# Designed miniproteins, single chains, continued (4), part 107

Each design is a single chain, and the fold is of that chain. pLDDT is the mean over its residues in the fold that is shown.

## One batch from the design tools (miniprotein)

Design m15947
Fold by ESMFold2-Fast:
Order: structure tokens, then C-alpha cells, then sequence
Structure m15947 (fold): chain A 72 residues (1-72)
């Protein structure tokens, strides 16, 4: 999903969103690994960083969502 979002953002010329999507994907993978290892504190911190990236790019995410809906 993060990879799909990054590709969609790149296609729309939204390079910063594409970079943020790849970063969020890495953070989510690390959070999943932390949860599997029982490190809930690290997982929480990583998820907070993902939430901050989403909030910082909310307007761009809305534009990508609209474009994907129009393409469906």
C-alpha cells in the first residue's frame, strides 16, 4: 500500500508525498517488527511518526485519493 501510494504520488508529480509514503512504509515495517518482538514502546513511537507524516501531507493525500477514485 505504501508502495502503491508512492507510485501514484510520483505519477502526479508529488515527489515529497512519494518520499513520505516510502518513509511511512519503512516505519510501518519497523513497527510491525517491534510488535512481533514485544517492543510496544518502539512500535508506538514509530506509529506516531507515521501519523505525523500523514498529517503533514493530508492535502496531497486527498488529491491522490480523488485521482484514484476517478480512475476506478
Amino acid sequence: DAEELARAAEALGLRELAEAAREAGRLLAEAEAALAAGDEERARALLERVAALVEAHREELERVGEALEAAA
Scores: mean pLDDT 78

Design m15948
Fold by ESMFold2-Fast:
Structure m15948 (fold): chain A 65 residues (1-65)
Amino acid sequence: SPADQLARQAQRALQQGDYDTAIQLAQRALDIDPNNRDAQYILASALNRQGNVDQSMQYINRANS
C-alpha cells in the first residue's frame, strides 16, 4: 500500500539519523492509514531520539493496541 511504502522510506530515514524526514514520512503514512503499526513505531522512535518522550510513548501505546 502507499502507506507501507512511506513507512519503509521513513524507516530508512530513521536508520540514517534523519529524524525530521522520518517523522514527516511516518506522519504521511499515518495520514493514509492511521493504524499502520510500522509508521507508529517509526514515528515514536524518531520523536524519542529528538527528546519528545511523551509523544513517543503515545505512539508506542497506539501501536501496541
Scores: mean pLDDT 86

Design m15949
Fold by ESMFold2-Fast:
Structure m15949 (fold): chain A 63 residues (1-63)
Amino acid sequence: SSMEKERLEKEIEIAKEVSEQAKKEWAGLPPMPTRADQVAKSEEIGLKQTQKFNAQLAEWEKS
């Protein structure tokens, strides 16, 4: 198998892990009073999810 296949399999694995972390973060949140607060929190969690994915993939590439 090619290096591309190994990378794709790892990306899928990491994506599942960071998605589960995001779900746990959402489950732990208090009620948010406005739609604006909900949008801001959604953007914050999405950014953190992207950062975690990129960080974990970079660490895998170094190993």
Scores: mean pLDDT 81

Design m15950
Fold by ESMFold2-Fast:
Structure m15950 (fold): chain A 57 residues (1-57)
Amino acid sequence: MEQQREAHRMLGGSSAVELNPSVDPESLTDEEKERYREEVMEKKVKEELERLLKKLS
């Protein structure tokens, strides 16, 4: 876990007022960003499929 904290600093660093942002990508690790991208893509694909189904209906 200590290594993960160092990775956060290397990605974008941390500031006193924005040390613990809720959803700030600059505070995320590369692995967390990749995981987030996968979730966003999956949700986007699902929404697109639902949209197409409704349009065809």
Scores: mean pLDDT 60

Design m15951
Fold by ESMFold2-Fast:
Structure m15951 (fold): chain A 72 residues (1-72)
Amino acid sequence: SALAEAARRAAEAAEEAAERAGTEKAKAAAEAARAAAEAAEAGLPGPRAVGAALAAIGSAIQAALEAGVPGL
């Protein structure tokens, strides 16, 4: 599904950002993004799937900010 793909991509970006940052806070944000992506992939009903995808995107942005990634 499009929501699951968006969440998975966000989790991957968060994990890469956390690896570059090397901080525990960035790692925690990436972990939250991955958990949200897994929830979206589990085929949750509509509002829960949307919520999980948005949570993954939010966590990915947080991880990127913690990493100091240019453009975010």
Scores: mean pLDDT 72

Design m15952
Fold by ESMFold2-Fast:
Structure m15952 (fold): chain A 71 residues (1-71)
Amino acid sequence: MSAEDQELLKEARELAKKAYEALKAGDVETAERLVRELEEVTKKIKDEKAKQKIQAGVDMLRGLIDWRRAA
């Protein structure tokens, strides 16, 4: 895995953590913005295995946001 991918993974993990904390606080709008940023960072990762692991986290956060927004 490249040094560039390692930095992107650190950024992705930090964004995921912040999105989850926003979601726990009931700030769905901030969580959605952070997940959108996380999706952009994830697309830049070239290592397919690392990308898949982060993508699973993105999908989980998206599911939680959508579930809370659904009436």
Scores: mean pLDDT 82

Design m15953
Fold by ESMFold2-Fast:
Structure m15953 (fold): chain A 90 residues (1-90)
Amino acid sequence: EVNPNCKLFFRNLLEKYMNEVNYDEEQKTQFLEGLKKKFNCKGNTIEDISECLASKKFSETENLVKLLSTVVYPKQEVEKKVQEAKKLCE
């Protein structure tokens, strides 16, 4: 069973990232499909991808969390968000 707080963290991070980079609906679909292929996920919704990411070892998703957080959060908060994700997901 996936930790619901870890799943919610990924869902919120993905949503914030897609909004910050101003993706349209087609670009959002392409972004989620890219994550699906990279992490071997099932399903195509943000909920499905977030659950999939939360099911992985944090070592597999840490670089994704860092990358997305550098776009979404101020530089000084990025490390705090990575540590938050680690605490929720490991």
Scores: mean pLDDT 89

Design m15954
Fold by ESMFold2-Fast:
Structure m15954 (fold): chain A 79 residues (1-79)
Amino acid sequence: MAEKEIEEAAEKIAEETRKRFLDAGVPQDVADLIAENARNAFRIAAYQALKQGKSLEEALKIGRETAERVADAGLADVR
């Protein structure tokens, strides 16, 4: 089911984002917040792509690109 794959990918992106930010010296509470924002951005973008008739593979790619952009913006705000 596409929904489960999106949720699993979103969770993985959140954990990867949290680790990356902690390694960059960002406080844990801020890293957790940015990771949560990245997860939500991934989910929203992926589901929107599916609603537009894109494949699951395309939806996961769009979700990842959107989550990375949100994470990068969050890092810029704290630096």
Scores: mean pLDDT 82

Design m15955
Fold by ESMFold2-Fast:
Structure m15955 (fold): chain A 83 residues (1-83)
Amino acid sequence: MEEERRKREIEELERRAKELEEEAQALGERAAALYNQAAVAEGTVSAEEAAALRAQADAALAERDRAAAEARELRRRAEELRR
């Protein structure tokens, strides 16, 4: 492929990867906040409510891990395009 087009594709992949990395960080912070809420609910409100908050936190971590994995794959593809 043309060098200019390849550079553009690399820049797009790196930009998308950065966006996914920022999304993953935000999801991790949300999960941490939900785990803290679950810890407070556990023993003070209900075990069921604490479990629901932990489930939400686990879901956020799963989304974080997916976003992080996608970011890593995009960076790997960008490196492959560098030859």
Scores: mean pLDDT 84

Design m15956
Fold by ESMFold2-Fast:
Structure m15956 (fold): chain A 69 residues (1-69)
Amino acid sequence: SEATQAGGIAGRAAAEGTGAEEAARGAKLVSDYLQATHPGVAAALRRAAEAAAEGRTEEASKLISQAGG
């Protein structure tokens, strides 16, 4: 049905938007914590947060994975 298709599209768009915002906020919070303990990792996560804030979710995800191991 049209309602089912509209729901699917809205769900995908919301997931993509929410994922990018969550990644940006999460990376910022973790980066602030790691600044005191692991400054190199914190720097990488800041770059990931910036990428996520700009809507580059795939790049942000890769940066987080590389920084975390």
Scores: mean pLDDT 63

Design m15957
Fold by ESMFold2-Fast:
Structure m15957 (fold): chain A 63 residues (1-63)
Amino acid sequence: MEGDVAEAIEDFEARLPTELTLKKGDKVLILKEVNDNFWLAKLLSTGEVGYVPKSKLKVIGKA
């Protein structure tokens, strides 16, 4: 894996098809910084890719 790994610190429910739904404790691979508020990330358990709020994630290490 090439990016940083982050863990969801809170549940997040997607409002758009381009957003990724997260449960607290989910691990994601950060693919790209989109803006100050959102990352493009891949959910490691499902392989789904989508936008996630930075405020819902804690970076835990390098991939």
Scores: mean pLDDT 80

Design m15958
Fold by ESMFold2-Fast:
Structure m15958 (fold): chain A 59 residues (1-59)
Amino acid sequence: GAAEELEKQKARFKEAVARLQEEYGLPQEVVDEILALVDAGDLERAERLAVRAVIESQE
């Protein structure tokens, strides 16, 4: 159902964030903030923050 699909989306998002942390060296504080937004179901804000963090760390 919709709740199960949301939980699956959250899990995939968390996996993507872990990979971004490994590849781009994102600060733990930023990762924690992104994960808090994911847990709150605010995937839109989580994505915006993740994109910003990657852009700032990517040279």
Scores: mean pLDDT 81

Design m15959
Fold by ESMFold2-Fast:
Structure m15959 (fold): chain A 78 residues (1-78)
Amino acid sequence: SHMERQLAQLVRDMMQALLDEYKARVKAGDIDKAAELVFKALDTLRDQVRRLLSGEALRLVEEGRKQVEALYAEEKAK
């Protein structure tokens, strides 16, 4: 639907903003706190999206969480 498409785009934009914020905070040297805050924000977003829609928008939030997890694991491995 039009609303599902708009929500999916909003989720993509929010995910990109969270990813950019995470990368900026990692450069500042607070890797663990940056990960904690971003994961909490993503988990909250996932819960809210799940209450409204269970389709494409939810899948995008879950994919975004995996992307941040992969980046966090990469930084921790250094």
Scores: mean pLDDT 77

Design m15960
Fold by ESMFold2-Fast:
Structure m15960 (fold): chain A 68 residues (1-68)
Amino acid sequence: MSASEKELEKLAKEFREKMREAERNGASKEELIKIVEEYLKKMLAVADAEMARMIKHEAELLIEEIKK
């Protein structure tokens, strides 16, 4: 894996852990969306153009799911 892919995997793992903890603590939908947006920004900082496009799309889908 490239250095960028390794960093993205680390950020994805941290994101999943923070989301689980927030959900366990009864976080609001607004708080969950804020976590998604925060990690989107962090991941986009290290992602290439192709990965950035996929990450943005996945974040949009996840935000829609949270809003349901």
Scores: mean pLDDT 81

Design m15961
Fold by ESMFold2-Fast:
Structure m15961 (fold): chain A 56 residues (1-56)
Amino acid sequence: MSLEELRRLILLGMPASKLLNEYHFPKEEIVKILRELHEKGYLSESIYNKQLKDIY
């Protein structure tokens, strides 16, 4: 499973639920990459929280 592809899809605005259900990325990996992108400033707090709510 490509973590680079997961990161790219998140930055393009792909919903976390779609990453989980259609792309079959593990929930743990999606959450980890969302956190890393947020910590690095690539995701706003609003987008980060929306994506977490979408996957939970």
Scores: mean pLDDT 84

Design m15962
Fold by ESMFold2-Fast:
Structure m15962 (fold): chain A 81 residues (1-81)
Amino acid sequence: GTVGVVISLEKHPGVEEEIRQAVEEAGGKLVMLKETEINGKPAYFIVAETEQDAVEVLEKIKENLEKLGAEVLASGASVLL
């Protein structure tokens, strides 16, 4: 399945690798990471694929990102093929 997350997180050296690790530790494979800006703040658009339960993987990704200091702005999981 596919999971998508949009987060607000302060930009710093290594932030993209921290996001990748958060996704991979949750059982996702990062397929897209895009830096953007929402309300003048750094934001990241994240898409991951998983062979596991997409809803469970999404919840773990959100938890891992929140531990990095991220605010989850939007998220979704596709349980359909």
Scores: mean pLDDT 84

Design m15964
Fold by ESMFold2-Fast:
Structure m15964 (fold): chain A 72 residues (1-72)
Amino acid sequence: MEEVKQKFDEMLKEFRERAKNATREEILRLASRVALEFQDLVDSDPSLTPEQKDELLGEFYRKLAEIVREIL
């Protein structure tokens, strides 16, 4: 869980940095791609419980949506 949580923070930070140099369309496409990549990462980890997966995905999507709204 700790490693996935670290990836969570890193992916959101990378998204913010890349979004600064991107067009509106690129930001939306990047957000979709980042969300899918994180979902796949969480889903492919057999050590995570269903509750941990739901918590991580829910929080990630909320923060990603907030960043997208702030930038757009």
Scores: mean pLDDT 80

Design m15965
Fold by ESMFold2-Fast:
Structure m15965 (fold): chain A 50 residues (1-50)
Amino acid sequence: DLGKEKAEAAVIKLMRKGTYSGAELRAALRGAGLNDDAVDRVVANYEARN
């Protein structure tokens, strides 16, 4: 799933930066090519796991 790979890459880049906000995470996921519904799902899953 290309969307999953792009989402993982975006999250890894933010983690390497060391500091990020929820808005910054959403912007990075959208920049990776995810639509709003996919971004909301990824963010919800990320927050539920962390």
Scores: mean pLDDT 69

Design m15966
Fold by ESMFold2-Fast:
Structure m15966 (fold): chain A 60 residues (1-60)
Amino acid sequence: MDPVTEAVAAILIAALDYAIKTGSLSPEEIERLVAEVKELMPHLSDKQRKLAEELIEKAK
């Protein structure tokens, strides 16, 4: 896997998790982060994909 894509995926997942926990981002900003994470889904490991799916559900 491309290490840059892995790093970007990890950062976006961490940012989404932090945003959900703190409530610091607007709903529109959270939707944009969710869209970016969804775009990366085909490039994620099984563990990252499962975590991303759980965070997307929490963001609804």
Scores: mean pLDDT 77

Design m15967
Fold by ESMFold2-Fast:
Structure m15967 (fold): chain A 96 residues (1-96)
Amino acid sequence: ARAEAEKLTAEGKELLDEGKLEEAIELYEKAIALDPDNADAWTNLGQAYLALGKYEEAIEYYQKALAIDPDNKDAHYLLGKAYYKLGKYEEADKAF
């Protein structure tokens, strides 16, 4: 399950980089269903939602990633970026 979740997360990231946001989200959701403790899948799901302009959902997914891996620098950075997009500058500065 874990190895399959990691593969789906990597395939989703490739789709995300191609701008295929909905297809990337589907793969990340499948990865999370197989391994809910995959912090990278939660972080990448948040990044896809951030790219869609769904900042509040992105924040929720980054918070799930940080609950699993509190030292995840990518999740902290992207959380700050999402807060900044919502005009929550104090929370953004804290997440940086």
Scores: mean pLDDT 84

Design m15968
Fold by ESMFold2-Fast:
Structure m15968 (fold): chain A 56 residues (1-56)
Amino acid sequence: MTYLLRPPKLGTKPEDYTDPANLKEPVEITSPVAYRVAVAEYRRAGVDPARHITAV
């Protein structure tokens, strides 16, 4: 399964990750390891990973 991740722009705080103006274009994640790392980092920042990583 492929996931789309929207990386934040440089200098964006974790609480601002939900604002589309603070996000770059989506990139595809095909690696299960990369997906788990991204989920863990968003959770550590107190941000819901489901708002930034979508299944395709």
Scores: mean pLDDT 66

Design m15969
Fold by ESMFold2-Fast:
Structure m15969 (fold): chain A 65 residues (1-65)
Amino acid sequence: SEEIKKLQQEINKLIEQARKLKDEASKLYEKEKKVDEAKELFEKALDLGGKAQELAEKLGELQSS
């Protein structure tokens, strides 16, 4: 269904954004030693990951209905 497709796209988008933020945070931490900036990006990535998990749960419920 269209709803399932939209949820899957949103989940994938959030996961991709979280990965990019983690990669950027790792570079800031390891290469530039910008610990505070790296922490902020890691926290944002964790928040996006949590949102993706919530949408994945909704997707599972729709597929089981």
Scores: mean pLDDT 84

Design m15970
Fold by ESMFold2-Fast:
Structure m15970 (fold): chain A 81 residues (1-81)
Amino acid sequence: GAVLAEADALLARARAAETGEEAAQAALELARLLLDVAPPEEVPEAIGLVLRAIGLILDGASKEEAVALAEEAVARLREIL
């Protein structure tokens, strides 16, 4: 579906990023996408992923950490949809 296609594009963007900040921005967009489509029971966990992505941006995370968070968000989207 359109949501999974957008998620795959955002994950590809995170993996192609030249910096950890660019990868973390893509991970944040993925976490926000998850929050937008999450059923009520998954909303607290989706909020947790958004907060983790914000933390990665603020703390200057590595690209590896940001890509891992993006992969976690995509995996959860695939389980929900």
Scores: mean pLDDT 85

Design m15971
Fold by ESMFold2-Fast:
Order: sequence, then C-alpha cells, then structure tokens
Structure m15971 (fold): chain A 67 residues (1-67)
Amino acid sequence: MSKLEQGMKYLEKGNEYDAQGDYEKAAEYYEKAAELFSEVLGEDHPITRGARNKAKQSKEKYEEQKK
C-alpha cells in the first residue's frame, strides 16, 4: 500500500467517525491522513490542506462536546 492509498483510507476512517459524532477519533484519523498526504503531495497541496482543516474542525467539535 502506498502512502497516498494509506492516507486515503485514514481519511475515510476519519469521515466514518465524524459521521458517528466521534470527533476525537475523527481528528486522530484526519491527522494521520494529513501527515501521509503532506509527505507525498506537500503541505500546500489542496488534499493535504483539506485533511488538516477536517482535523482542526473535528478537534474544535470535540472541545465543544466537553463544555
């Protein structure tokens, strides 16, 4: 499995957890996807930035759930 394929699978897992309202796990998987996409495509690539933004949004939702 390539790093790009692994990143796409982590992105899919993040989407699954986000749909379930498990924002903590969603953020973890989006971060894993973003790291792999960054290594292959670079930090400024739209796909990498998309995964970073999803991780950030999931972290924000998780913090709101704790308040």
Scores: mean pLDDT 84

Design m15972
Fold by ESMFold2-Fast:
Structure m15972 (fold): chain A 66 residues (1-66)
Amino acid sequence: APDPSSWPLEELVKETKKAIKELEKLGLTELAKSLDESLKTAYEKGNKEMVVNILKAAKTQVEVAK
């Protein structure tokens, strides 16, 4: 499986937004909002490591919610 930390920032943001949208579809609306706000802050600061952490958290919550 590809390590997200090796991806460009723009690709990380795109994949993180997809994972957040899946959380929204699963009814985890408040968590999705919280992660989207964190993603916006991380992207604004250029903090790639924070975006990776948000992506991993979002994907973990999608797997748990299945």
Scores: mean pLDDT 80

Design m15973
Fold by ESMFold2-Fast:
Parts: sequence; C-alpha cells; structure tokens
Structure m15973 (fold): chain A 61 residues (1-61)
Amino acid sequence: IEELVKKGEEAFKKKDYETAIEYYEKAYELARQAGDVAAALETARKLSEARKALKEQKEKE
C-alpha cells in the first residue's frame, strides 16, 4: 500500500493524473481488503483529488 501511494504521489507531481489515479485505486482496494480503515480513507481522499485535478487539466485545454 505504502509503495503504491508513493508512486501515485510521484505521478501527481508530474501532472500525470491518469497514472496517479491508477496507483491510488490499487492502494485503496488493497487497504479495503486488508481492513486498514485509515489507509482506505487516505487513499480515497487522494483518489478524489487526482480525479478533480484530471478534470481541471482537461478544462484548461
């Protein structure tokens, strides 16, 4: 989970929001399966932010 979140954050910093979304989705699913509520909430928040950033990026074109 930690590695997937880190890779998502790196993609987010590079403004590769589609890749960031993929890593956060995988981290969220693993956190849910593991019963890690704190990690699931954090990854859900990051996933939401990445999705919003992708929408904003598309609108600026």
Scores: mean pLDDT 78

Design m15974
Fold by ESMFold2-Fast:
Structure m15974 (fold): chain A 102 residues (1-102)
Amino acid sequence: DALELAKKAKEAAEKGDLDKAIKLLEEAKKKVKDDPFVYNSVTLAIEAVKAAKKGDFLEAEIYIGLLRIHLGIAKLINAPEEHIELIEAVLEAAEAALKAAK
């Protein structure tokens, strides 16, 4: 379940294990390969965590901002609830990673 992987990524990020967070998000991304919008949302979260890990906090905040826009679009177009929940979960993982890296 991609949502469960995203929740585990948030837990890893909160513990400061950004490598584990990236790995779990990459696994979630593979499970949503058939849904381009959700796939791209997970990719933005991965890029945000990678930026946070390398200390590029501005780049991380830009990716998190784009991911928030993706969440807004998903809600506006009435995307499936499962897609909205997953985008929220990967956003929370990215935000947790940035907080842990600072």
Scores: mean pLDDT 90

Design m15975
Fold by ESMFold2-Fast:
Structure m15975 (fold): chain A 60 residues (1-60)
Amino acid sequence: MKEFAEELARLADTLPVEEAGRLAKEYIDKFREEMRKASTDPELQKKRLAEGEKKIEELK
């Protein structure tokens, strides 16, 4: 996240608006895709189930 914010700030100052806008959109799209993968990744879904099981064990 920090790397995208820093890169966007630099590009906005250096590049023409057309190029800066295109790159900003690409960074935002990639970040959104990472967030989407986090919700659909089967490995993360299994982790959520494991966390639920751990909480049940802690409460017992």
Scores: mean pLDDT 66

Design m15976
Fold by ESMFold2-Fast:
Structure m15976 (fold): chain A 55 residues (1-55)
Amino acid sequence: GLSAEEIRATLRATFPDAPEEEIEEVVRRLMAVRDDPEAQKKVWQDFANRQQEKA
């Protein structure tokens, strides 16, 4: 599975303008559901939608 560092790096590369605290929050959420790939995709998409709404 993906490590917290890999998830963090991917989020920073994908959302370079996102605040560090928001990235850390979504990293924690993804790590909490790391055993459920469907839940991980849901958390990622929800975060991506929020960042797109802010931009």
Scores: mean pLDDT 77

Design m15977
Fold by ESMFold2-Fast:
Structure m15977 (fold): chain A 55 residues (1-55)
Amino acid sequence: SSLKEAEEIVEKAKKIPDKNEQIEILEKKLKEFKEKGEEAAADILEKAIRAIKQE
């Protein structure tokens, strides 16, 4: 499931100590989901990226 993949990549990214690297990984995966039309999975990643940027 693309939703499960989105959740797993967010958890993986959170283990990275550099916030900029977390954002880069999530933005790369977000582009893949958008290209595939996986809108719900893309929304999960956009919300995660926004939360990281607000810290």
Scores: mean pLDDT 83

Design m15978
Fold by ESMFold2-Fast:
Structure m15978 (fold): chain A 89 residues (1-89)
Amino acid sequence: KEKLLEEGERLEEKGREAERKGDYLKAAEYYAAAAVKYKAAGELEKALEALERAVEATVKALEKEGKLELAEEARKEGAEYLAKLRAAA
């Protein structure tokens, strides 16, 4: 679906802009939304890459807020989830 792929690419670019500004929570939201669009478009590899960026941005957002234990937990859970998805693909 051409429109879903293009929407995903636009959301991913907004995520990169938010990340550049240090707004990691907003970046995580955009990357997660991009992953949903890529998955709906059948672009599994792009979806997995966007999810990986969303996890990393979430970890950085939690670190910025001083929530180090939650950041470690989010990184571990995200890595396990991504590894499971990659193994199933």
Scores: mean pLDDT 83

Design m15979
Fold by ESMFold2-Fast:
Structure m15979 (fold): chain A 75 residues (1-75)
Amino acid sequence: KKPVTVDPEKNPLYQKAREALEKGDVEAARQAAGEILKQNPAHPEALRILAEVYEKEGREDVAKQAREMAERFAP
């Protein structure tokens, strides 16, 4: 099961989260990733963005867990 085209840039919430991470605005990035996860709790790209957010906050424990979940749900 290979993905066809699912770039974060194509989704406003994904782009918002990425821009916020680049600016160091972890709160905005977390909110955007959370909105995506409301639609699909097992969304691998949203989980990967959330892991980046937690790494920026210094919460490596939950960041590792989010990355593992993203990998498990990404075929």
Scores: mean pLDDT 72

Design m15980
Fold by ESMFold2-Fast:
Structure m15980 (fold): chain A 88 residues (1-88)
Amino acid sequence: MEEKKKKAEEYLKKLEEAFEELLKKVEELKKQGKLKEAIELLEKAKPALIELSKKIAEELGEEGKPLLEKAEEYLKKLDELIEELKKK
């Protein structure tokens, strides 16, 4: 149980760091007028996040529940951001 909790915490930290890094790259691309590249980057991140969610569910079970909820939240934010960029 303790090992799974520590892994869940590590996954959560890495997920949050990866998501923040993604958002920073998207903002840089937006400032450069590279909206197509920003959308493409977000669209590539979506399937990666889905695959990560599957692995978390398989490896961590109940201990991965908060992490799965966070991944779902991030997936929704990715969809919203893609829609926003496509309107511009």
Scores: mean pLDDT 79

Design m15981
Fold by ESMFold2-Fast:
Structure m15981 (fold): chain A 76 residues (1-76)
Amino acid sequence: VQEGIELLSQGKYEEAIKKFQEALKRDPNNAEAMAGLWIALEQAGKGREATEVRNKLIEQFPDYQKILQAVARQMS
């Protein structure tokens, strides 16, 4: 997850997408990786895929807003 966030901060969105997908493959309940994937897909212009990930995040994690805030803080 940390590696994906670093790639996001560098503007390497396609590489960040791959890292977050790898993290979710290892742990499908990793809310931080799912939030990071949504952000990476949005930045890469993949709006349809971003919407699908966002909907899954909202459904699985009622505290998704806190997770988004945590990811944003790590990007700073």
Scores: mean pLDDT 77

Design m15982
Fold by ESMFold2-Fast:
Structure m15982 (fold): chain A 92 residues (1-92)
Amino acid sequence: SRAEEAKELAERAKRLAEEAIKSPVEKAEELIREAERELRRARELVSDEEVLEALRAARRGEPETPLIEAARALFEAEVALSFARMKLWIDK
């Protein structure tokens, strides 16, 4: 499904961003660009409206669905990428 594919891409983006945080500046820049590409692809598979509604459903205690899992993965990837960018800016 599109949600399952979006989850896998977002999880990969998160891993790339986390590796960037632990990497020298030159490697961090490359890993951040790769994470941004994977996350952009994930966002094309699920709309912002779908993500927000899925996160609202999760907060209400509704059972996990592929879309809720994808929404959580997207949120976590965005947070990790933000920290990777911040560290790169400080270290550069």
Scores: mean pLDDT 88

Design m15983
Fold by ESMFold2-Fast:
Structure m15983 (fold): chain A 62 residues (1-62)
Amino acid sequence: SEELRRRAEELERSREHGEEVGKKLSEESDPENQKSIEKVTEQVVKKLEEEKERALREAEES
């Protein structure tokens, strides 16, 4: 489906943006907050990657 492919591309852009924001926020934060921000960023990125993979599989399966 074209819609699922567009969704996968959108999720990839969101992942890239999330990584950039997370890195900047981590660099500007205290060490204690830095660990928390890093963990949250990793969780968000992982979820976006999983959603992208699922959307791509659905697109390929017709």
Scores: mean pLDDT 77

Design m15984
Fold by ESMFold2-Fast:
Structure m15984 (fold): chain A 96 residues (1-96)
Amino acid sequence: MKIDEKEVNRALADMYLALGDKFLERGEYEEAVKAYKIAVKVDPDNAEAYLGLGRAYLKLGKYDEAIKWFQKALEVDPTNEEARKLLKEAEEKKKS
């Protein structure tokens, strides 16, 4: 049976997404960014990993980076309401 590279890459991205979420939960935002960056590199279609990158940058006060990654999450999944809400939050925080 042929191993599907896309299926393997999705599983790897999900593992790094989960790792990034654990770092975010612990307040380790720079480590969360590193984990989420691996997830999006392995699976560029992973909207949740782009959302995670945006959240981590938002927590770091890096609002331009947060906006960029939330926009990328919405390019991958335009129906993601959480990404839309967090994009608005990042844009409003940037104005302050």
Scores: mean pLDDT 85

